# Designed miniproteins, single chains, part 102

Each design is a single chain, and the fold is of that chain. pLDDT is the mean over its residues in the fold that is shown.

## One batch from the design tools (miniprotein)

Design m3776
Fold by ESMFold2-Fast:
Structure m3776 (fold): chain A 60 residues (1-60)
Amino acid sequence: VEEELGRLAQEAIDAINKGDFEKAYELATELARLLKEKTGIEVSPETIFNVLKNVADDKA
């Protein structure tokens, strides 16, 4: 279980809900880096940001 990945995802969702898209994108970039480091999965920060934005929109 990657607890740090979940925490960063939640912080990014919170940033999106506050309208701080710059911070959310920075967190998405950090998530992309950690995902590759811990799981070997390569994803772009743009892909992660779009996923997080969709999750935030569905829950808002």
Scores: mean pLDDT 76

Design m3777
Fold by ESMFold2-Fast:
Structure m3777 (fold): chain A 74 residues (1-74)
Amino acid sequence: MKFETEEKFVSAAGMTDVSVKLKVEGAKGKVIGTAVIERAGHKKEEKQEIKEGDTISVKVPPGPHKIKGEVEEL
């Protein structure tokens, strides 16, 4: 399996919906996408099953956050 993702930096005054792009090719089994949301010493993970071409959408609290995508093939 091959995957590509992107990192985003978001600093918002309120709750914001953020889409994280995932590109997955050649998966043989079930694929789990994880959006990782980091701020200072805190890290949160949102997981969902994805298909080729999918994106993960997450809600990010106010303030500066780093968001990145990860992919795991089961």
Scores: mean pLDDT 74

Design m3778
Fold by ESMFold2-Fast:
Structure m3778 (fold): chain A 57 residues (1-57)
Amino acid sequence: YQEAVEKILSMKGKEKELAEKVFRLYVEGKSLREIAEELGISEGTVRRLLKKIGIRA
């Protein structure tokens, strides 16, 4: 997951904060649905953020 960490560090503002939260929950073993519910966003947004940081979900 080093590539994901490096991509998150290259992000800025609220997108970086959201990507960090999504990444933490994903590493904890939560599903895209559970992450979406916990953060109050759509599963599509979770999937897009994971893809942007180099994780295939």
Scores: mean pLDDT 78

Design m3779
Fold by ESMFold2-Fast:
Structure m3779 (fold): chain A 57 residues (1-57)
Amino acid sequence: SMELREELRELLEELLEKETDPERIARYQKLLSNLDSLNDVQLRVGLHDLREELEKL
């Protein structure tokens, strides 16, 4: 879904602005670069997991 992709992209961009851990930054950058290859199930799982990570920052 294009809407799920845009939502995950915005979330990843926000995480990249706030995160200071180099390993997590690298993981978010890799996810962002592979965003177009993710299916809807992967996008939904990513949104759930990354929202929880953002709440802990």
Scores: mean pLDDT 85

Design m3780
Fold by ESMFold2-Fast:
Structure m3780 (fold): chain A 82 residues (1-82)
Amino acid sequence: SFTITLEALDGSKLTLEVKSDDDLPEAKEKIKEFLKKHGVSEEKAEEFSEHVALAVKNAMELNADPEEVSKLINEEVKELMK
């Protein structure tokens, strides 16, 4: 399984466990709703959630470090929520 954590500018966190590719659509939807809850537009939330889902899929295939992937994603989240 692959665990990623997203952090909003107010310190709110969303932690998702992805066990297989079958979990990616649900993870994408949860990410999208988290972003929208924190002021990101529908269009940008859709685009970014797709980007994150693809990054997680690639990371799982490469046995990448979930913590490092989460850090990279959260740098982008902070820019997106500005």
Scores: mean pLDDT 84

Design m3781
Fold by ESMFold2-Fast:
Structure m3781 (fold): chain A 69 residues (1-69)
Amino acid sequence: ANELLRKAAEAIEAGDEETATRYGEEAIRKLAEVDPTLARIAAALLARFAEEQGLERVARRLREMAEEV
C-alpha cells in the first residue's frame, strides 16, 4: 500500500490523471483489506492533494472510494 500511495501522489504531481486514479484506487483497496479507517483517511488525503493540483476527477473518484470503505 505504501508504494502505491507514493506512486499515486507522484502521478498527481505530474498531472497524470489516469495513473493517479489507478494507483490511488489500488492503494485504497489494499488498505481497506487491512484497516478500513486508515483507507478512508488515505483516500481523503489523496483526494485533497488531487484537488489542490487541479485534478478534480481524481479527487471526486477518491472521495467516492472513501464512502465505499
Scores: mean pLDDT 82

Design m3782
Fold by ESMFold2-Fast:
Structure m3782 (fold): chain A 64 residues (1-64)
Amino acid sequence: SAADVAEAEALFEEAKRLVEEGRFEEAQRLGTRGYILLTEAGEEARALALSKEVHELVQRRLAE
């Protein structure tokens, strides 16, 4: 549903904030939740794109 898509996008935005705070475990948990919600809503391409964004932020943060 549109509500589930909005919830998932909010979870990914919170995950990105948690990555910037160094809270990687919590970020991964929220990102996984968001991925599941988007894939169940039929938004697989968006789920992959947002998961990639979070993953790249984690990799960048760990490399610094």
Scores: mean pLDDT 86

Design m3783
Fold by ESMFold2-Fast:
Structure m3783 (fold): chain A 55 residues (1-55)
Amino acid sequence: SSEDEKLQFQYSLAHYMLTHDSSLSPRERAALAAIAAALERKAAERGVTLVVPPL
């Protein structure tokens, strides 16, 4: 569904930033990690498996 595609896209962006954005403060990194965890919980509730693609 388009909602599941949106969840995957947002998850991919969060992981891209955590991996590649060296300018992020520890607080900003913690916030992004929390966002990724929230997306994982939402996906689990919907029965969707999120993938961390090579970006």
Scores: mean pLDDT 82

Design m3784
Fold by ESMFold2-Fast:
Structure m3784 (fold): chain A 60 residues (1-60)
Amino acid sequence: SLKERALELLERRGRVTATLVAIELGISRSTASKILNELVKEGKAVASTSAGGVRLYSLP
């Protein structure tokens, strides 16, 4: 599933953006953002914002 692929990407890179996930998985940025936010709601990922204002996702 796309969620499982996103989790694998989080494991490999430590931190990802929705844009990176979109490129790596061949999906839209909107779809990548939705998947990442659903993983955060499920407690499988955490979201933070960098000093530059970029939203980052990582494993808990």
Scores: mean pLDDT 83

Design m3785
Fold by ESMFold2-Fast:
Structure m3785 (fold): chain A 57 residues (1-57)
Amino acid sequence: LGEEAAAIWERARAAGAATGREEEELARASAEINALGAREGAAFRAEAQAAVAASAA
């Protein structure tokens, strides 16, 4: 599952870099990780939300 969350983030970062929509793509990644559930994505969700917040700022 860590690999799945990491893949979601890498895909979002790559898409954001390619399209200039990093904020949108990272927000989508955060939503996908949220769908993985608290127990499985808790650590990744915290890291993911920090990345989204940093991108939005």
Scores: mean pLDDT 70

Design m3786
Fold by ESMFold2-Fast:
Structure m3786 (fold): chain A 80 residues (1-80)
Amino acid sequence: SMEEAKKDLEELVKEFEEEARKLIAQGKEEYLPKLLEAYKEQARLVVNGIEDASEEEKKKLLEETEKRLEEILEKLLAEA
């Protein structure tokens, strides 16, 4: 369902921030672009699996989630 997908995406965003912070702490910032792309692909799979949503609603949710992942990365890099 849409509500279950939103919950899954919230957990995915939290896991991304934790993994990105670990890479930065280890001095492995060069892996951050690949991490971002991997999490974007996971978000696409979650959104594409929603059966009870329009294509427009799916596109919005995916775009919002991808922006959140990008904003987290930009924030973490600015703090480093």
Scores: mean pLDDT 86

Design m3787
Fold by ESMFold2-Fast:
Structure m3787 (fold): chain A 60 residues (1-60)
Amino acid sequence: SKRQEELMELLIELAKDALEKGVDKDEVIAYIEKKLEQLLKEGKISEEDKKKVLEEIKKL
């Protein structure tokens, strides 16, 4: 859905911002993974959405 896409895009942008500010990549991944897990538990995203966001962040 559009809302799911907006949430995923927001998390990717947050990851980019953190990396630009010099936060360690492993810390950024851990933080985003925790946020994705929370969204998944709330039914706001799918398992596939979680995987896509993590793959995008790993490519940064």
Scores: mean pLDDT 83

Design m3789
Fold by ESMFold2-Fast:
Structure m3789 (fold): chain A 96 residues (1-96)
Amino acid sequence: SMADREAAILTTAASLIVVGAAEGKRLGHLSDEEVRQAVNDAADLLRKAGDLASPELLPEVARIAQRMLDVAREAGFPDEAVKRLEDVAREIQARA
């Protein structure tokens, strides 16, 4: 469906933001505040993707959200940024 296509695009965009923020932090180019802002943007995209996703796509959105959370934890993101991703991943998983 068109909604599933939009959900997939939003989920992909959110994933790229989190991976990009992890790399930028590793290279010393992003501050903790910039990482928090990137995570807020990614979380908003993930939440919208969860709202749009069909029951068939929703488990895949949940798995990708969990991978984003794992990347954030491994990269040592600020606690509030990790918590933001935990909250949205939990919300999506509860609906999956």
Scores: mean pLDDT 91

Design m3791
Fold by ESMFold2-Fast:
Structure m3791 (fold): chain A 55 residues (1-55)
Amino acid sequence: AVEELKAEALARAKAGKPLSLEELVRRLRDLGLSQAEILAALIEIGKEIQALKAA
């Protein structure tokens, strides 16, 4: 699910091994998301990673 991918992306970023943008797009596409939904999810994941680094 998208929530599980977000959790994995955050965990990998925290560990210093972030998922690539290309891999995130591929995995979101495999979940059946539209282009607009993929863009929205990427923006949200990016914001959460930035918030994690700020904390």
Scores: mean pLDDT 78

Design m3792
Fold by ESMFold2-Fast:
Structure m3792 (fold): chain A 100 residues (1-100)
Amino acid sequence: MTDEELDELIEKIKSDPKFKEELAKIKTDKFGDETGDGKIGLYDLYNILEFLKVADVDKDGVITRKEAEGLPDFVFKAIDKDGDGVIRLEELKELFEEIS
């Protein structure tokens, strides 16, 4: 996983109409905290990907729970779909497809 691959996914998120709708809701609601129970939206995924660009310090193409220690546990679990304790680009793409 490279910064370029993460940037490509970020640009796909920014281009999604649902991302623009979520951003518009945040601008009209001063807090944005009324988003639903335990689900990751496109804006949340965008912020996660920006974080992950710096979290893969080894540049080995996977992000461990230790590298992603700044992510809440429920967020890490939502991305780590196979439960192997690491995040891969494939899991991030699957999450994007699930919520887009």
Scores: mean pLDDT 68

Design m3793
Fold by ESMFold2-Fast:
Structure m3793 (fold): chain A 53 residues (1-53)
Amino acid sequence: SREETLEEIRRRAEELGLSEKQIEDLLAAFEATGDPGIAESMLAMFRAIKKLE
């Protein structure tokens, strides 16, 4: 379950075109907190930033 969540977060981040460092930071934040809400917030932020590019 947690491993599947990490893989899903990674795929979503890669689809958003995040850098390797941004993906690593996102996964590390989720691992540190265990809170999927943190990952969702970070993904939403990156998605918004990408739309501004």
Scores: mean pLDDT 77

Design m3794
Fold by ESMFold2-Fast:
Structure m3794 (fold): chain A 55 residues (1-55)
Amino acid sequence: PELIKVPVPESLSEEQKEKLERLSTRAYIELSAAGASKEEIIKKINEIIEEILKE
């Protein structure tokens, strides 16, 4: 979403981008429900990006 702007590497494959979208959406929903800040959500999404890149 436009509300969360994270640096997404252009080198990600279509499968990696789809996985990132699914995991980031899940993290957004879970963290927002827990009352997490936008910064906490961005941090979690960055961790997801690094995990995908490591695979």
Scores: mean pLDDT 72

Design m3795
Fold by ESMFold2-Fast:
Structure m3795 (fold): chain A 90 residues (1-90)
Amino acid sequence: EREKIAEKVLELLQKYGVDPEEAKRAIDAVMRRADELGLTLEQFVVALSAAAATLMKRHGLTKEQADEFIKELEKIFGKKAAETFRNVLA
């Protein structure tokens, strides 16, 4: 289940112009951390989303692209995941 979620986020990052190898390394790091901490699926989605947002900002993506990413993330994981993500960023 986590692997399928990570794959969808990887595809989304690549769609928005993030380098495939950088995206994969960031996602793999979150996967390892989630296993280490015993995160729930909901907590994993939040952690993965936060890492993805950080990667997008670091590599010079616009706020508009980041907002579009959040909307696509909401479509994949639902409104609760997106709201939790926004709370982590606040």
Scores: mean pLDDT 73

Design m3796
Fold by ESMFold2-Fast:
Structure m3796 (fold): chain A 83 residues (1-83)
Amino acid sequence: SMEAEELLEKAEEYIRKAQELLRQGDSQGALDYARKALEYAMEALKVADKEDIPRAIGLALEAIGLMFEAGLRDPSLLPRLYE
């Protein structure tokens, strides 16, 4: 659906922003953008056609990986991973 496509595109955009912030050393910003990417990917799963499900799951896993990477770079952020 167009709704799923829009949410998937937003998830990808926020993943790219999180990756850029990690490269710049902004672990807090990276965590915030990665969390938002996860939210968009999870919303996409609710409205996804069968063919979109693997992409939505892949983006959710990538976002989770970025959240953990931010926590590893700044351990003070580890409690925020579960918010």
Scores: mean pLDDT 86

Design m3797
Fold by ESMFold2-Fast:
Structure m3797 (fold): chain A 79 residues (1-79)
Amino acid sequence: TERERKGAIDNLEAALHYLEKGDVESAIHYAESARQQALIAGDEESARLTEEAIEALKKGDVEKAIRLLKEAIERLKEA
């Protein structure tokens, strides 16, 4: 629903905020919540991008993760 889409956007923006502060662990938790909300909203592609961002964070690739999280946010806003 639209509520879950907005929740996914809010959690992705929170993940980016925590990455800016260097808190990767909190960023992963918010991104995982966003992935679930994107799936409930029916946006499988935004959920996939978010999952790839989480994997990038686990591997220490913060730059790739930021790019993927921003792409997921823009996609969710266009829906």
Scores: mean pLDDT 87

Design m3798
Fold by ESMFold2-Fast:
Structure m3798 (fold): chain A 100 residues (1-100)
Amino acid sequence: SMEKAKERVKKLLEASKHPDREKLLEWFDNKVFDDETIAKAVKIVEELYKKGLSVEEMRKEIARLYDEGKITPEEAEIAFALVEAMKYVDKKTLDEILKE
């Protein structure tokens, strides 16, 4: 469900101990991304996470997909924000959010 993707983003950002967590949440709410863009970004991050990639490896793969024209700037922006937030989330919480 595309609506579930938006809730998964919010859960991940809220669970993150990132120093700029509130700023990331405000950015996500204020940008008004469409549900399909959010769903595609979440799917990319979920697939990379399931492959067992580190945050650095995920970031490099997202950059590669963007450079090859396989994802939009908005999809890349959301995906980068999610992997940044993931640095400050414990594995159990990541598994609950990204394996749903």
Scores: mean pLDDT 83

Design m3799
Fold by ESMFold2-Fast:
Structure m3799 (fold): chain A 65 residues (1-65)
Amino acid sequence: LSPLERRILRLLYERGALTVGEIARELGQSPATVSRHVRRLEARGLVRRIGRIVLLTPAGLAEVE
């Protein structure tokens, strides 16, 4: 995982369900950059998307130790 991907997982752990725009705002990143990394995390099974909302999976939670 990249440092930004680890920060995304930790933010979701601390705040719960967030949109890509909310993650981008909190981390000082563009929505396009966050969307790209969220797609990678989803492909790895570490997050799930429901509509506009991004959630940790149990596997994603295990990465936040």
Scores: mean pLDDT 88

Design m3800
Fold by ESMFold2-Fast:
Structure m3800 (fold): chain A 67 residues (1-67)
Amino acid sequence: SRRRELIEQGRASPDPEEARRLTGEAGEEAMREVFRRFKEDPEAFRREYGLSDESVANLEATVKAME
């Protein structure tokens, strides 16, 4: 996946600044996709990823804060 590729590139990079940039970009992509899927169907998302009640509550709070 794009996120995994960016993280691996960051870890392999000898440049600390480039490593931080790639890791940050991977995080943005991951969070954007997570929020999109969660908003589409929260129940299905919870089942698909095996999330705990606490994890679901944290996602709901984060999505609400971003609105």
Scores: mean pLDDT 65

Design m3801
Fold by ESMFold2-Fast:
Structure m3801 (fold): chain A 58 residues (1-58)
Amino acid sequence: SEEVKKILEQIEQQVKREGAELEARLAALTSQEERVRLGEEWERWLRERKERLEKLLP
């Protein structure tokens, strides 16, 4: 339970930080394709984190 709570807090902190960095990168991108690709990479990262979390829960 303590380990799960720690992992949840770390994921939440990473999401906030990565989200801010993503917004800055999106503002610098010139093409729609690059923006879509970056968004897809972000969604994949979030999905992987969610799957990892689900494996730790009953």
Scores: mean pLDDT 74

Design m3802
Fold by ESMFold2-Fast:
Structure m3802 (fold): chain A 73 residues (1-73)
Amino acid sequence: SEVEVKAIALTIRAIGSFIEGKPEEAVKDLEKAAELYRKAGDEEGSRWFYEQGARLAEQAGLKDLAEKLREKA
């Protein structure tokens, strides 16, 4: 599906950003993937990406961003 293709691209970009030491950019791409699934009506897919983004944000010390994403999960 279009949502799956876009989410895969965002996930690959997020991994690249994380490896380059850019966790905020990585989290942003995971949040975008979550929003795509939410817009498509896939609540489970959306929740999974928000949870992954929140965990990454927490590991990176981005507390406010992690909390925001957990509220959406």
Scores: mean pLDDT 85

Design m3803
Fold by ESMFold2-Fast:
Structure m3803 (fold): chain A 56 residues (1-56)
Amino acid sequence: DAERTALLDEAQALAGEAVRAAAAGDYARAAELLARAGALLSEAQGAPVEVVPPAA
């Protein structure tokens, strides 16, 4: 799915930038980038998928 792939690629790029920002000590920027990455991941999934494991 090209659209989902694009969203996932952008989310990964933002996550990578967040790691670099955190490594540089810019935690505020890292948090902003992670929040954007999380939003794109949610859109790529169409909504959070909740998996309830069956009881043993």
Scores: mean pLDDT 75

Design m3804
Fold by ESMFold2-Fast:
Structure m3804 (fold): chain A 67 residues (1-67)
Amino acid sequence: GSLLEQAKKLREKAEEYRKKSKELFEQAEKTKDPKEKKKLRLEAEILLGISQLLEGVASHLEKISSK
């Protein structure tokens, strides 16, 4: 596909990771066990980081495609 089509797919995957990260943060807030809470927060932060990376790549593809 075009660079714009690839960027769209990356943004869709980024949104999926953002939603999963939000769910894990919500699970962490409901968790009373400090060890599990820390684990859930770490997993949520990793997924949020992946989402931001994918959005960054998509933004670069969109900029390149404008030439």
Scores: mean pLDDT 86

Design m3805
Fold by ESMFold2-Fast:
Structure m3805 (fold): chain A 55 residues (1-55)
Amino acid sequence: RREELRRRVLELIRAGYSYEEIAERLGLSVATVTRLAREIEREEGVSAAELMEAA
């Protein structure tokens, strides 16, 4: 399910991985990772940059 992928993307962003590294680790395209990151931004009310800095 997409929920699992979103959580994995968030965990890897917190760990300091780039979208390209996340895509490689999860077997996804960078476009898919970007879409999931936008969903996280919308639901959490923070930007991806803020997530990277807060981690």
Scores: mean pLDDT 70

Design m3806
Fold by ESMFold2-Fast:
Structure m3806 (fold): chain A 66 residues (1-66)
Amino acid sequence: MIPSPEASKEVQDAAQSLYQAVKSGDEKKKKEEEKKLIEALLKSGYDEEFAKKTVKVITRAAEESA
């Protein structure tokens, strides 16, 4: 099933916030946004392992682009 617009928006906002925090080099915001993204993914029905892998992928992409 296509994810609900609300769940997609929440996950997208959290992912973008993490990406920006990593790119800016702000360690405090990075940790806060990692937690928010994990919570958003768990609320959307993804498991904890997937949520942690998603955080790692976004963090790596931001670091590679910075």
Scores: mean pLDDT 75

Design m3807
Fold by ESMFold2-Fast:
Structure m3807 (fold): chain A 80 residues (1-80)
Amino acid sequence: SEEHREELLKFLLEMLKEVGMSEEELKEFEELVKRANEEGDEEARKKIEELMQKYLPKIPESAYERLEELRRKVAEERRR
């Protein structure tokens, strides 16, 4: 659902902010996610992957558990 996707995005943005992503980069990331999901923008997907590769290793292990929980909720809705 859109609710679980919004929860995932909000959590991801908070994690990225905590590991040092600037407010400008956070706004760009949010816009890239919107373009990828709503417009199927492949360039936006690639930029998201680049940002995730840069910042994901800086995220604490405890935050990964919450991220996987939220991702699982989004995937479960698509499966049904």
Scores: mean pLDDT 74

Design m3808
Fold by ESMFold2-Fast:
Structure m3808 (fold): chain A 54 residues (1-54)
Amino acid sequence: SEEIREIQERIRRLEAVKRQVQARAPVDPDITAAILAEIDAQIAALRAQLEALL
């Protein structure tokens, strides 16, 4: 389904952003940790949406 493909694409983009954040030298480790936690929360929410559609 198109909706499933769109959610999977959004997850892939967020995972790519997460990798980019992790690859950069952190200017502030607490801020970096907070950003990573927010990305992880968004990925988890999208995975839950995907599971609900299956």
Scores: mean pLDDT 83

Design m3809
Fold by ESMFold2-Fast:
Structure m3809 (fold): chain A 58 residues (1-58)
Amino acid sequence: SAEQAQQYLAQGEEAFKKENYEEALRHFSLALALDPNNEEARQKAEEVKEKLEEEKKK
């Protein structure tokens, strides 16, 4: 639902601000699962995923 998607987006933003990137990715991914047309959640999820891959796989 839109309300749940917005809640996950907000939680993802909060986690991202605190540099909890795995948690942020989780929440943004949940927001996208509920609202795949949410461009903000998509962009944020991609940014967090790139950050995690650079830090953990590099």
Scores: mean pLDDT 79

Design m3810
Fold by ESMFold2-Fast:
Structure m3810 (fold): chain A 74 residues (1-74)
Amino acid sequence: MTEEEKKLLEEAEELIKEAEKALKEGKYEEAIELAKKAIELALKVESDPARAAGLAIRAMGIQVEAGLKLGKRV
């Protein structure tokens, strides 16, 4: 894994934590945007597909939950 890919994974994990916090605080649109950014970063990492997929799945779950709270159909 390159230093760039390691930073992308760390940034994606931090964005997921921020998205989970935003979701708990009722900031649903912010949670969706943070989760979207986390997915984009995780998908750029090809050297650890299992970890990248796990992060993307968590972020997608946040988007779905936040979208449902906003009354948006997934």
Scores: mean pLDDT 79

Design m3811
Fold by ESMFold2-Fast:
Structure m3811 (fold): chain A 74 residues (1-74)
Amino acid sequence: MEEEVRELAEEARELLERAYEAAEKLPPEERQKAIARIVGLEIRLVAAVNERDAEELRRVVEEAREFLRELEEK
């Protein structure tokens, strides 16, 4: 469980870092919306790590992965 929480948290952080880099390349209006969503996911990530909630971390990873795909497909 602890190791799974760590692995999921590391994956989520990597995906969110990549999403942030992709968002910085967007036009200003779209960039602000993308950053707001990334910040929301970061808040959920921190909460899930503190609660050791592997299920919530899996949801954050999946949402971050999907969002990164959306950003890269624009």
Scores: mean pLDDT 83

Design m3812
Fold by ESMFold2-Fast:
Formats: C-alpha cells, structure tokens, sequence
Structure m3812 (fold): chain A 66 residues (1-66)
C-alpha cells in the first residue's frame, strides 16, 4: 500500500532528523539512531563511558505530529 510505504519513508526521515538534532546538541557524545522493523526508533547515546539507550515507537512520534 502507498500509505505503508509513506510511513516507512517518514520513519527513515524522522530517524535521520533526530540523529542530526542530537549530534548538534551533544557534539562530544557518540549518538546512534536506528529504525527497527519500521515500528521503533532506537536511540543510543554514549558519553564518558556511560551508555544510555531508549526506544521510541514510531506510532507515538506520529501522534505527536498529528
């Protein structure tokens, strides 16, 4: 379905935008953003030997922008 493909592209763009924002805000941290199964965005932030990891549902992100 065209709607499903649009959601997949939106997820990829959202992940890339989030990564750029986080890297700009925390330039000394190692930041990784990954799309998982087109349902989740996984964020990993590593700084000073500490690793912070959290996962956000793409559906929840879409609801915030709807």
Amino acid sequence: DAEEKAKEELAKRAAELLEKILKHKYPDAKIEVEVIDNKYIKVTIEKDGKVEEFTIKIEDILKLFS
Scores: mean pLDDT 75

Design m3813
Fold by ESMFold2-Fast:
Structure m3813 (fold): chain A 118 residues (1-118)
Amino acid sequence: MMKEYEKIIERFLKFAAAVLERVAERFAELGLEEAAREARRAAEEIGAKPSENARALAERLVASLHSEAELRALFETMKQIGRIAKEALEASEEEKKRVAEAIRGFFAGLGVTVEDVE
């Protein structure tokens, strides 16, 4: 069993949960109560407990967003990728590898490594 891909996916799920929690707080601050509830539900459905490093990275990412449209785009992206990542943990080793490689690319785009979310 390729435990390395599972660790990458699990770290991403912790980060995704942290992002969705912070997005929910930001939606609530903007008076978007329904969107805030949807984001909290998405975080709960991921079922991963964020680490302090995951929360710090999520805070930095969400703080970089300046518009409601950017916040909604991040929410939809994290909800979609979080679902794919969660499903990948129950999938084949080839699918786990594919999802883990996509996650590495995502974090590289943010200027961080997967190891930074521990």
Scores: mean pLDDT 82

Design m3814
Fold by ESMFold2-Fast:
Order: sequence, then C-alpha cells, then structure tokens
Structure m3814 (fold): chain A 103 residues (1-103)
Amino acid sequence: MLAKAHEAATALGEVLKKLREGKAGAEDFREAAKVLEELARIAKEAGEEELAKKLEELAKEFRELAEKLEKGADKEELHKRGIELVKEALFVTGELIGKLMEK
C-alpha cells in the first residue's frame, strides 16, 4: 500500500509539471483521477474514511476537467484549475502516506 501511495504522488507530480508547461491534455486529467480513485480505495482499506471521501471528490473534479477540455473549453483556464487541484491532491496524498506510516 505505501509503495502504491508513493507511485501516486509521483504520477500527480508529473501531471503538475505538464500543467505548468502547458502540455497537459484530457488524458493527463484522467490519469490523475484514476490515481486518486486508487488512493481512495487504499484510504478506505486503511480505515481513513474522511481522506477517502476527499480523494474521491478530487478524482471527480479531474474527470470533469478532462470532459470540459475535450469539449473545447478554455485550455489555459482548465490548466490553472488543474494546478490548484493537483496541489490539493498532493497535500491529501501526503496526509494519507503519513497515516499509513503510523500504522
């Protein structure tokens, strides 16, 4: 589980880099959502229900960004929102890693 959470943090960091470089596409938002959905499962299995709910909500927001980007919404605006969401996702992921290390 800890290794999966570390891999997730790395994947989120790569999405953040692509967003900052203006290179992120809808697939990058879907990858972020998939990673967060996996982390939510890990959080539930660890008994961290509130963290799981936050991760599921973040995953939903990333899926909505991917859909908006594919429908031709403003790429720069979606990238700015994506950066905010990745920063929040990295923070929540760090909280989960801390909880997993204490168990």
Scores: mean pLDDT 85

